# Ledger of designs, part 35: designed miniproteins, single chains, continued (2)

Each design is a single chain, and the fold is of that chain. pLDDT is the mean over its residues in the fold that is shown.

## One batch from the design tools (miniprotein)

Design m5193
Fold by ESMFold2-Fast:
Structure m5193 (fold): chain A 100 residues (1-100)
Amino acid sequence: MARESATFSVKPGEKLTVTVTNTGDGTVIVTVKDEKGEILALAILEPGETKTLTFTVPDDVTTLTVVVTAVKGSATVSVTVKDANGKTLFSKTFTLTNTR
């Protein structure tokens, strides 16, 4: 398995929309965690899938971490996080390769 993570700033109590697209050939698990490691959102994506997750940021949270795990094979995963007004707070493409 290969993993990559990225951290971004948020406002407590804000409603966020996370759009995740897997354009690779492997199964991917995307997890959004708070500063304490609590899982706020999780998606499992097969090749070619797009999933949208919505959640509210807890009152004491100012930083979130996106963790992308490629379970098998290689994966290219696009993650976009928007606020309730459609403003993009985070956008990154993750490229993951498991050892052969």
Scores: mean pLDDT 82

Design m5194
Fold by ESMFold2-Fast:
Structure m5194 (fold): chain A 80 residues (1-80)
Amino acid sequence: SIEEILEETYEELRRVVPPELHSEVDALYDTLRVALEEGEYDVLIEILRLHAREFERAGHHESAEILRRTLEKVEELVKK
């Protein structure tokens, strides 16, 4: 399920980001969960895409890769 994918993503991101970014990852996870609960799949996909790009630009390449894989999994499930 998308919820399980987001939970796995949250756990992976918290493992790889420096402790200073834990609150940012927490906020991202909360935002993604709200979009999922509202059924706003286009918004969910856009949030994932934007954050993957932002982490990439900030030099957090492993975090960006995690988010890109999550994006692909979510897109496959929503098929929209």
Scores: mean pLDDT 85

Design m5195
Fold by ESMFold2-Fast:
Structure m5195 (fold): chain A 90 residues (1-90)
Amino acid sequence: ALSDEEVVELLLEVLAEESGKSVEEIRERLREGYERAKELAKKYDTELAKKILETEFEEFLRELALEVFEALRRANELTPAQQAALARVE
């Protein structure tokens, strides 16, 4: 079984390989999205907004990786690389 950190690294590597970008570039883009989400969340008094504000960047990446893989699994749209990554999680 993979740790949450290993699941995140696998997602970043798969996205980097498929996009032709570096893992660092993918990580920076996701951090920018995370920072935008936190700024938006400050304007709302909802349970989702509170969760976003309390979640650290690395925890956000873990949740994102799991949600993306679960969504792709449900859609039956997993690439061979994504299937290999999920098999290593299970």
Scores: mean pLDDT 69

Design m5196
Fold by ESMFold2-Fast:
Structure m5196 (fold): chain A 71 residues (1-71)
Amino acid sequence: NKKEDNLGFIEYLTEEKEKREAEAKALMDAKEQFHPDEKLQAHIDEEIAKLKHKSKTLEEMKQTLENSLQE
């Protein structure tokens, strides 16, 4: 069933997005708790930015699939 398969994939994309958001939050929390040096903070900030970018990409993929189900 193509519609049910698409709904399952939307759920998968939602879960993957939430995982990336949780990883970004964990890195932000660790940065605040452990106060790493400036070089480590720069690397952590870069990883947070990558996770946020991936989360946005997953949301865009989800929106594309949801829009296809309306047609």
Scores: mean pLDDT 82

Design m5197
Fold by ESMFold2-Fast:
Structure m5197 (fold): chain A 95 residues (1-95)
Amino acid sequence: MKKLLLVIDNPGTTPALPTALPELKKKGYEITVLKKKGVKLHPLTEAALKAYKIPVYEVDDLEAGAKELLSKETFDAYASLATKKIKALDSLPLF
């Protein structure tokens, strides 16, 4: 099963996620979300994350948060909805 890390620092693209998340899950992806604290997700996106039991980690700093998460878990790829480059993710292929 392929592990995908999804990184979010803004709500701008999150309305598309309710459709994308269940399709990725059906295709055998195990999804984990790393999100900046204070970013509000679309209500349908939050509902999809809860329905599919997708873990969401909230952090003040995405660079430090990504580094800590990667020290504890392995991922096959990442997808970034972040406005800034997260250097810790350079160890992973882009989805």
Scores: mean pLDDT 78

Design m5198
Fold by ESMFold2-Fast:
Structure m5198 (fold): chain A 72 residues (1-72)
Amino acid sequence: EEEELKERAKKLILEDKSLSEGMKNALIQTIDTSSLENVGAMLAGLSRDPSLSEESRKKYAEQAEEIFRLAE
């Protein structure tokens, strides 16, 4: 379940056309090495990044909310 949430986060990053390949690689590594709660915080940060598309920001916000609902 926690692994599934991390996999969903990675898919959102990989599918995000507004992110460079370098940024995608760095974010994927962060997801792999971080706690689920920290992944949620990272996605919440991305949801407020004005350099990303509104569609991408909304997807990151929704995924962060899902993670925070399941986190203690």
Scores: mean pLDDT 80

Design m5199
Fold by ESMFold2-Fast:
Structure m5199 (fold): chain A 74 residues (1-74)
Amino acid sequence: SKEEHQALLQRILDGELTLEEIREAIEAYIRAGDYKAADELVVAAHLVLDPEQAAELIAFYKREVARAEEERRR
């Protein structure tokens, strides 16, 4: 829901989630086809993570989206 999504974004911004938990949430949204929600989590995480962790998360997100798009084309 929108309320659950907003709560998740706030938890990321407050530093309450680990990088692994953020990855799991992104992967869940991508599997559901909700790329907009997944992108919003990446943007929020980028604001609070250090540059190295942010780069790793962005790379993860790009790989997962590319994989899902490839599967959808088949």
Scores: mean pLDDT 84

Design m5200
Fold by ESMFold2-Fast:
Structure m5200 (fold): chain A 90 residues (1-90)
Amino acid sequence: SSSDPPSVRLDRLLEERKRLGLTVSLNTLLKAFAGASGIGQFLHMSDKAVDEVIERMREFVITGKLPKPVVPLSEEEKEALSKEPLKKSI
């Protein structure tokens, strides 16, 4: 149904965040990997776009490199991401 709750896409993001061991806030994840200024904008993304966000999260955990953000990250958000336990560093 075209009326499927956007929360289904959010649940997929949150499960992958948990699986990858990422501890940053949801807002930081959305800005860094989805290029969304907040949850409202993310919830308008297609399933394909959400799959691409999840792939960027996986690449970050493996490579330690952030994707090019569409929205600027605050200093606090950048610091939080730099403290994530990366597979490359484990």
Scores: mean pLDDT 71

Design m5201
Fold by ESMFold2-Fast:
Structure m5201 (fold): chain A 85 residues (1-85)
Amino acid sequence: SHMEEEKRELLKELVAVRLTLEEKKKKEGKSTVTTEEEELAVEAERAFAAGDYEKARELLEKIKEYITEEARKKAEEVIKKEEEL
């Protein structure tokens, strides 16, 4: 369904954001990740968990430019593995 597809896409973006921030911390140190980026990621995750997909999408829109292609590919793999369990 459309709603199920939207949830899956939002979850993939949330995972991609987390992977991107983790990679930045690992590669460049914690100071490379701004407080704003971390707060937006936390708020987006909280909105998703609460079922507020509109809010989650709005918050993700503010940070999507920081998401790497590698992180998106890894997020897709994570979601596929969860679906296989």
Scores: mean pLDDT 75

Design m5202
Fold by ESMFold2-Fast:
Structure m5202 (fold): chain A 80 residues (1-80)
Amino acid sequence: SKKDIALEVLDYLIEKFPDPELQSLLEGLKAEVEATTDDDEAERIINFIKSLLQYVIRNRPDLKEEAEEALKYLDELIEK
C-alpha cells in the first residue's frame, strides 16, 4: 500500500539523515502517515518527501550525496 511505502521511506530517511531539524520533520511526517487510513494522504506525503530531497540536493552541500542516494531509493520503491 502507499502507506507501507511511505513508512518504509520515512524509516530509511530517519536513519540516513542524523540532522536534528530533518529528523524532527521526518518523525512528524511518520506520525501523520501512521495516523492516516487514506492512501491519497500517504501519496501526498511521498510527493512532499521527494520535493524535500530535491530541495536538500540544491541547498545543503553537506547532505547532497545522501539526499541523491535517498531520492534514487525512493524512486525505486515508487516503481514497485
Scores: mean pLDDT 81

Design m5203
Fold by ESMFold2-Fast:
Structure m5203 (fold): chain A 65 residues (1-65)
Amino acid sequence: MKEEIEKAKKNNDTEKLGELASKLVQERIAERQGRPASEEAIRDGVEFMKELGLELSPEAEAILK
């Protein structure tokens, strides 16, 4: 996963990055077992992506925040 994110970022593949981000968020929500998608869940997903070494663009951060 981390390698795929880095490659997509390096190639400026915004669609692939969005797909991978969505998948990570969905898996994170499933791990919480029954917690609905919320602003807190989305923020947690973004923090998880940063922990994986993904650098968010200013535009992406503005949309998420």
Scores: mean pLDDT 62

Design m5204
Fold by ESMFold2-Fast:
Structure m5204 (fold): chain A 76 residues (1-76)
Amino acid sequence: PLRVDPSMAPLREEALKSFNRKLSREASEALRLNLFQSPLDLARIRALVAAAPEEDRLYVVASLLLPAETRLELLK
């Protein structure tokens, strides 16, 4: 199920600034995972975030339906 997380509002605003750009493959994959919520391997998710262009990382993280703490750790 898709859910809005208020703690991610600042990252969501940054993602909206980038919305009009062509998304990287990694950002598109993160959206796909968010929509279908397969069982998640955190190592795979971290790899997707790390492989994304720096400009897309906030969008990737903001798009994921993970606990806020986990999403913040992905930005390290």
Scores: mean pLDDT 58

Design m5205
Fold by ESMFold2-Fast:
Structure m5205 (fold): chain A 85 residues (1-85)
Amino acid sequence: AEAERDAHIDRALELLKEVAEKGNDFQKKAAEEAIKYVERFRAGGTEEDARKALNIARDLALASSPELGKLYREAQEHLERAIAL
């Protein structure tokens, strides 16, 4: 369970990092903020930290191109799975 949770967290971070590399300045800053919250969650932070990252990913998925929106949606799905485990 813990190993599976960590795998989902790692995948979410990888996807958010890809957005930070490929996105515009606004998307890059938002992805970096989401990464900060995911890292806090990984380090033993609360579900609230993960939920803040989810909210950023959700909002940016709706505002982004289909390509970048897919990365945000996949990151959101991995974070939801990590929280559920």
Scores: mean pLDDT 78

Design m5206
Fold by ESMFold2-Fast:
Structure m5206 (fold): chain A 82 residues (1-82)
Amino acid sequence: SREALRRELLERLLAVFEDPSLSEEEKQARAEELVREYMERLKEEEGWSDEQVEFELALQIAMIRDNPELFLASVRAELERL
């Protein structure tokens, strides 16, 4: 389900950001990779359009790069609601 895919992504993102062995740059790079993989699965499994994927991917990557603290707070908040 979309909820299960989202939960898996959020748990993996949290693990990346909470890894003390990773630099901030490595955390951002791994988070971007996880989001890209998730968006491709939404396209394949849930029927998301290319336009929806491109729009959401751009927003997520911008948050990871420009405001990683807000991104992490959003990840934590969403996991608490699932």
Scores: mean pLDDT 83

Design m5207
Fold by ESMFold2-Fast:
Structure m5207 (fold): chain A 68 residues (1-68)
Amino acid sequence: KKVEELENKYKEAESRLKELGDRARQIAQEAMKLPDEEYDELIGRALEEVQKAQDELNKLKSEYEKAK
């Protein structure tokens, strides 16, 4: 059943987004001790990963809605 497979993928993507978001927050806290240029580079990379995961989640949500 395709709907169940998409639901499972959606849950996995949602979990990944949460993990990346948690990591980005931890990096932000640790990076407060770094010079501004290193902070911007480190947090920028983390935010890019979060955005990519959000985009993937949005794609899966659209597929799930179409499969209903």
Scores: mean pLDDT 77

Design m5208
Fold by ESMFold2-Fast:
Structure m5208 (fold): chain A 55 residues (1-55)
Amino acid sequence: MKEKILEIIKKILKEKYGIEAPEDLEEAVLFIRDNYEELKDAIPEIEKEIEKLFE
């Protein structure tokens, strides 16, 4: 699961902002938190894709 969540984050950040996320899930989450004002529009998309993993 962590690997799939990380891949979702990496894909969305790259496609939406051209940013390469950290290779670790914890670091990727902290990166989004630290850059919240710039990345907040990606959060709903990430949440939606993560929810699909548990359906």
Scores: mean pLDDT 79

Design m5209
Fold by ESMFold2-Fast:
Structure m5209 (fold): chain A 89 residues (1-89)
Amino acid sequence: MERIERLLAEARELVRRAVEAAERGTPEGAREAARLLEEAQRLLDEAAELALASGDPEAIAAVRAALAEIRALLEAHREALERAVALVE
């Protein structure tokens, strides 16, 4: 559980930093946001694999909750993220 919680906490922080980078509205910020989101996805995938392998309902619920929080954060900043994608060719 602790390892999964650590991975989810790290992923949340990376997503928060990615949103801040995208909100800067610069090509450099857009590239930084892309890198941070890719790393966050990697950590989320690892956490999900560990939760599924454990069969622990609590671990699975923690991953589900983290995904919901991250989805809500990304949706709240969707316009900034879409602009960032347009800047990164």
Scores: mean pLDDT 83

Design m5210
Fold by ESMFold2-Fast:
Structure m5210 (fold): chain A 80 residues (1-80)
Amino acid sequence: MREEEIKEGAKELEKLPDEEVIRNIEAQTEAALEAGRAGKASPEDLREAAEDLELLAKYLRPEVAEAALRAAERLRREAE
């Protein structure tokens, strides 16, 4: 199940420094936003990515969770 995959992913991310995890989330978010603007990602794909980040944030440290939630908001706005 997708939620179980997200939980496992969060455990792996906990092994990394917060700065590295935040940088990775921001880089992936920018790539997804660019794909959306270029018509390579659908609004549904962007909403699904935002939902995944919102779920992931429940299992991350607070500083990283804030970055994930900000990324999710950006993806939801692009999906409009």
Scores: mean pLDDT 81

Design m5211
Fold by ESMFold2-Fast:
Structure m5211 (fold): chain A 62 residues (1-62)
Amino acid sequence: MILVFDPAASRAELREKAAEYAAAGKEATFLSELSPGRYHVVYTDAVVGPVEGTVNLAAPEA
């Protein structure tokens, strides 16, 4: 699993990650919108614990 600060993550990537976590019974929480289309997120991982990152839903790629 990779969850890193990624401001260029697309909506598709976010959906895939959310679906993966839901299928595994894990929890993902969106904490806040930092700017239009950019979100601060937290995922719970069984090995690492809570992991934070940033996702950009407005810009899929560089």
Scores: mean pLDDT 51

Design m5212
Fold by ESMFold2-Fast:
Structure m5212 (fold): chain A 77 residues (1-77)
Amino acid sequence: EEFKEWLKEQFDLENYDKIIETLKRAIEALERGDMDEAAKILGVSKSTLYDKYGSREGLIAALKQHLEKLEKLKEER
């Protein structure tokens, strides 16, 4: 839920395709252990990501959950 508010501030929520693509790329970077690339893809600092999610693994889990929810929201619209 907090992540939805963050997305609203950082991205155009009406362009779900772009947000979904961005999240998929960020997840791939994080799974490779490339936190710097993930932060760059998301357009935020690494400290912001650690502040919100506590760890790289926590961030990966949160992004995957939000990706799934965004894909469902896209289907509903």
Scores: mean pLDDT 70

Design m5213
Fold by ESMFold2-Fast:
Structure m5213 (fold): chain A 86 residues (1-86)
Amino acid sequence: SREEADRLLEKAEELLKKAKEALERLKADPDDKEAAFEAEENIGLVLLIAAVVRLTYPDDPELVARADELIAEAEELDAELRRVLA
């Protein structure tokens, strides 16, 4: 349902925030393996949730736009994470 999709995207937004916080911890301490794992895990979960919503509701322009925005933000965070871990 649309309500389920909205709740999933809200959860993805919270996970994205947690990934950003974990990445900031990792930038402060590059040896923080827990922060690295938390950032990786949460980025992966955001991408999975957004992809599922996008694939399930391809004809809902609002849900597609929100999912695409989350995918773009998660991909940018993943790129930053890869740079920090290099």
Scores: mean pLDDT 89

Design m5214
Fold by ESMFold2-Fast:
Structure m5214 (fold): chain A 114 residues (1-114)
Amino acid sequence: MEVKEEDKELQQKIRDELEPLIAKLLEEVREELLKKAKTEEEKKEIAEKIGRIAELIVLAINNLHDKELFKKYVEEVEELLRELGQDDVAKKLAEALEAVYEGDIEKAKKILEE
């Protein structure tokens, strides 16, 4: 498939408008989980999972043209957040990423700002 100019503009808008909101949300989750962590091993697991979630979100955004890969990355993000006991955040990020897939960046931004 041809990489269209519209796809590049969409990806740039996501980077400029959504990545800072996603990074803030993940940092808030990380800080809250680290406050509750009792062992160094738990802290390491939290850091590794949050890092993987951030990586998977970037991979999902870079694969908006591949529905199967996009869905796989979003499902892995949701699973990792649920493993961290963050079911509400998992749902919020999944809904925001689905709005991104639909090309509705304003809807994704609103979901992330709530």
Scores: mean pLDDT 82

Design m5215
Fold by ESMFold2-Fast:
Structure m5215 (fold): chain A 66 residues (1-66)
Amino acid sequence: MEEKFKEALELIKRAAQALDDAGHTREGAILYVAGSVRVIGLVLEGKPDEALEFAKQLAEEAERRA
């Protein structure tokens, strides 16, 4: 559980940083806050696999937009 949670948050952080580095600072900040909140919510609901999958999909979407 803990390792998947940490991996999911790291993916969100990297996705937000990629958007910031591309000049999308506001979008990156929103993604970081909203993405982190959703990951935390899913983990608290006992869905760490869904949290990790969500983070991976969000990171792929951010990479396409950067």
Scores: mean pLDDT 81

Design m5216
Fold by ESMFold2-Fast:
Formats: C-alpha cells, structure tokens, sequence
Structure m5216 (fold): chain A 78 residues (1-78)
C-alpha cells in the first residue's frame, strides 16, 4: 500500500540521517547527503501522489535540511 511505502521511506530517511550525523569524512558525508536529498525528494513526490499532505511536508522539510547540510559539506571540500 501507499501507507506501507511511505512508512518504509520514513525509515530509510531516518537511517540515512543517522549515517550522515555519524560520518566524519566530508567526502563520504557528501555522498550520503546526495543520496538523502534524492530520496527525500522522491519520498515527497510519492506522498503527494498518495494525497498524504502531512508526510509530503515532512519529506520536503527533510529535503531542505539535507540540501543545506550538503552545501555546507561542499564548502568544507573546496
């Protein structure tokens, strides 16, 4: 079901967020953040298609957060 898919996506995003927080290597952290941004964007689109407005907003907030962390990490690599 769409609800089961959304629940699985929430778990995957939580796992990626934990990996990003634990990662101390900036290049590896950037790779995790690239994955997290893409996953959060896809998850937001899936929630929107399912009519789950709350999850759409939550995934959109995660995409914004991961994008900000990615920009900060890229500056450290420059």
Amino acid sequence: SAADQIAALKAQIAALRAQVKAETDDAKRKALLDQAVDLARQASDIAAAAGDIKSEIEFGAQETLFTALKVATERELS
Scores: mean pLDDT 89

Design m5217
Fold by ESMFold2-Fast:
Structure m5217 (fold): chain A 60 residues (1-60)
Amino acid sequence: ERLEEIDAEMERIDKEVAELEKQPYSEETLQRLFDLGVRALKLAVEKVIETREIQRKLKE
């Protein structure tokens, strides 16, 4: 359930990055790309934590 939400959010970020890459380089575009990158990194860490929690529950 939570993993599906994380995957959906990561896919949305990937699509937004692809759209921004089509825009001319500007300070605003670069800042948005950086912010999206940080968000993607945070989601990747959360996905690792959630995966470990699921593995722990399956071992019970």
Scores: mean pLDDT 78

Design m5218
Fold by ESMFold2-Fast:
Structure m5218 (fold): chain A 88 residues (1-88)
Amino acid sequence: SNAQRALEAIQNGDFDSAIKLMVDSFLNGDYGSFMQITRNISDHGSPDSITRTLDIVTSMRDSMQSMGNVLMAATLSYAAGLLEKALA
């Protein structure tokens, strides 16, 4: 699964691959894997990798919000909150 591959990438310090798998999961409607990957990045990522993930998640949120996709925007807002808390 994308979640399993992303977890293995995180364990190897490959946050670039984990972020790509996070985005792919969201775009494929696999919100469970998306949230699992986001939590693992927030828990194990460097400040730089968490910041990059937050920038991507907030960009996706703003795009969903502008399209009126309230449920997807809410999911991305929750994910952004986890990443922001990890940087505090």
Scores: mean pLDDT 89

Design m5219
Fold by ESMFold2-Fast:
Structure m5219 (fold): chain A 68 residues (1-68)
Amino acid sequence: SERERLAREFLAVHEEGLALALERRDDATLVELGRLNERFQRALDAGDEEAMRAVAEELRALLARLRA
């Protein structure tokens, strides 16, 4: 299903973000990743695929900033 696909993609990107933040000991990024996960979980629980995509985009943007 689309929700399962979005959830799997979010999990993979979130795991990468966590690994980078932990390796760098970046507490601010760990907090931001936690907030994004909470927002994604709420969207998933509501079945709101548009909200899930929006949070996933924010997560990808965060990861892009971390790599810059």
Scores: mean pLDDT 88

Design m5220
Fold by ESMFold2-Fast:
Structure m5220 (fold): chain A 87 residues (1-87)
Amino acid sequence: SIVDQISKILKSHGNKNSKKISQILYDYSKNGGSPSIIVDKNVTVDQLSKLPGIDKKTAKQIKKIIQSMSDQDRNTLASLLVQAQSQ
């Protein structure tokens, strides 16, 4: 599933809550949330925590993961989130 593919990428970057966060990102994208905000290296925790379904604790974890990712991994994550929107 798309959730499992997202979870695998997050886990490869050391995230201990990869399955939970992947489900949150999937649900956010499926409900019309913009993927570009999620993968933006310069986005703030406060900006992320204002997004539907994303609390401050989740926002901090997302920020940390995205900052540790290569451009290629961020692009792959963005592609998976776009696929979630089209389902």
Scores: mean pLDDT 84

Design m5221
Fold by ESMFold2-Fast:
Structure m5221 (fold): chain A 72 residues (1-72)
Amino acid sequence: MITKEDIPELIEKLYSDDPEEVAEAAFKLRELGVKLTDEEKSILLQKAREYFDYEKYGEEGIRYALILFDLT
């Protein structure tokens, strides 16, 4: 069960190199109603652009990128 006590861990996961962890953390923060800073939103947008690189991340990367764009 995800609670407000998990927020610091979820914020740290936004900086992960794992696209799945980043997308999951961003989604959970949105569910908890956490307002992201402009800096955190910028980081998510940069990661979304990176994940849109089909050569590096494939079709799964595109899915994660779209999730991050929707959440920012």
Scores: mean pLDDT 76

Design m5222
Fold by ESMFold2-Fast:
Order: C-alpha cells, then structure tokens, then sequence
Structure m5222 (fold): chain A 89 residues (1-89)
C-alpha cells in the first residue's frame, strides 16, 4: 500500500542522512551497520550509488567500498556493480 511505501522511503532517507554523517565522521563501523540496515529495508540502487560516491570522496576503506558493490550486485541486481566487482577480483 502507498502508506507502507512512504514509511519505507522516510526510513531510508533517515538512514541515508545518518550514513552521510557517519562518512563525514569517518566512522567505518557505523557506516557498515547503516549500509546493512539500508539493504534490509530494500534501499534502491540509486541510494547505494550515492553513498558509494561519498565513500570514495571521503577516502574510506576499500573493503567498505567492496561491501557496497556486493550489496548492489546481490540485492539490487546492479550490472554496473557486478562489472566493477569483476575488475576488483
């Protein structure tokens, strides 16, 4: 129903804000936990791509980038993420 979709969108937006703040603080543990929560809620490929770009810009750990790419490829069936993973493995 429309109300469930709106509630999910609002929850995802709140987690995105927390993830952005965690990236600014370079808190890798918090970022990892927030990414897992976003994946559980079924956040879109676009959400993860935006967070991936922020992680790259902040110079965060390569293992964390790989985890986001795995979430995009496995959960969201993102072909671009699958190709980037193949280049890294």
Amino acid sequence: GGMEEKKREEEIRELEKKAREAIENKDETEVQQLLIELARLGASSETFRELLELLKKAGMDENLLTQVLLLLAEKNKDKEAEEELKKRT
Scores: mean pLDDT 74

Design m5223
Fold by ESMFold2-Fast:
Structure m5223 (fold): chain A 119 residues (1-119)
Amino acid sequence: SQDQIIAEVLLLMHMIAHEQDHRKQAEQMRSSSSQEVIDWLDHVIKLERDLTKDIAAQMRAAGVPQDTIDAVVAIENDTVAAYQQIRDQLKNGQLSSQQASDQVQQIEDQSIDRLRRLM
């Protein structure tokens, strides 16, 4: 239905806006301490998990096709997994804040591109 298509586009745009905000925050973290970047990643990982569940529920309620919902959930789960890897590498001293920031920006650019392709 037209209402379903409108809901799908609006929810995808909402997710893209969230990813763009995280990308901008990551740019600001380039010169931060490793602990500040870790704390930020822990916060974002928790928020992304909660947001993904909420958006998936809203998509189902709007009648968005399950294949589209599964694709959105997969993109967000991949993003969270990548953030967890960066967080662990920062904690273990394997990445600098600058390297972590650059990797988060790349992950966000990929997530935004994948979400746009679902529209």
Scores: mean pLDDT 90

Design m5224
Fold by ESMFold2-Fast:
Parts: structure tokens; sequence; C-alpha cells
Structure m5224 (fold): chain A 70 residues (1-70)
């Protein structure tokens, strides 16, 4: 299982990210995230390449998205 935390501004631009879980999947997730400026675009590619979306959470301020991939 992989947990990806994406921090972004009000325009969806990635300001930071954290990846936790399987080392091989985590390395791939970091590569994908580093290739994208937009959090939504990065999230779509993560889901398509690294497995099915098991859970998704968004912070109350709307600036942090957490994706859990199975």
Amino acid sequence: MLTVTIEHDDEGKITGFTVEGDPELAARAREILAGHDNADAAGVELINRLGELVGQERSADGKTTVLRLG
C-alpha cells in the first residue's frame, strides 16, 4: 500500500509532497510527482500507473490531498 500526500495552492499547483509505503512504488510516485506542476494531473497519473485508489482525503483548507493506493 502507498500513501501520497500532495500539498497545493488554490490554483492546484504542487507546493510539496510526501510519499510513504513500498520503496519501489514510493520511488515511482516521487518521479511522477516531480514531473507535474498540477496536483490533479499528478493524481490521475499516480492512480493510472501505481494501482487502484483505495482512499482519498482533502484537508479542511483544501490545500492538502491524501491518496491511498492499493
Scores: mean pLDDT 80

Design m5225
Fold by ESMFold2-Fast:
Structure m5225 (fold): chain A 60 residues (1-60)
Amino acid sequence: SEERKERIKKLIEQNEAGIARLRDTLANDPSLSGTQRLFLEAVIRAGEGVVEELKKKLEE
């Protein structure tokens, strides 16, 4: 379905935008604790995995 492909594309864009914001925070926020940094790194890795799986669903 074309609608389904467009929804997946939007999910990829939303996840990539979220990852970019988290990377920016991790790079530029000096107030983050070591625990908060580890948590953000884990969230970024999980988000990258989701994007990879979504991209595979678009390949046909």
Scores: mean pLDDT 87

Design m5226
Fold by ESMFold2-Fast:
Structure m5226 (fold): chain A 65 residues (1-65)
Amino acid sequence: SHDEKVALIVETYNSFPDEQKPQLIDELSKHPDKEVAIAALEELLKTETNPEIIAKIKEAIQKLK
């Protein structure tokens, strides 16, 4: 399900190399419930330290609002 995919991505996010993270951010952004997508992306922002990836997450959140 979409919810299971979102939970898995959030739980495993920090185990992925930075090169794969844009794809994960795009997958989260495709969730049919925008509020769920935004909450998941905001969760990633709590632990993300790469400024390029932080910018990508913020752009994804802005596009969903």
Scores: mean pLDDT 83

Design m5227
Fold by ESMFold2-Fast:
Structure m5227 (fold): chain A 87 residues (1-87)
Amino acid sequence: GPPSAEELLERARETLRRAREGADPEKVLEEAEEIVDEALRYGKLTAEILEAVLEVYLAAMKRAETIEEIQRAIGGALRSIGLLLDL
């Protein structure tokens, strides 16, 4: 079945913890993107999820090794800010 808002928030917070503990930036960015996409698909988008995901993008950007990773993090952050303003 579709994930709950609580399950998506838990995934976002777990991804943030992993990012801060040295997880691969590419995998962290992929998971953050999947969380937002699922939240939109199932109508489970909340400010708490978007705030947690925004912190994931910022953490990934600080650890980025490539211009592509930086661009993905910036794009994800801007998308999350836009979605927050629409709530």
Scores: mean pLDDT 88

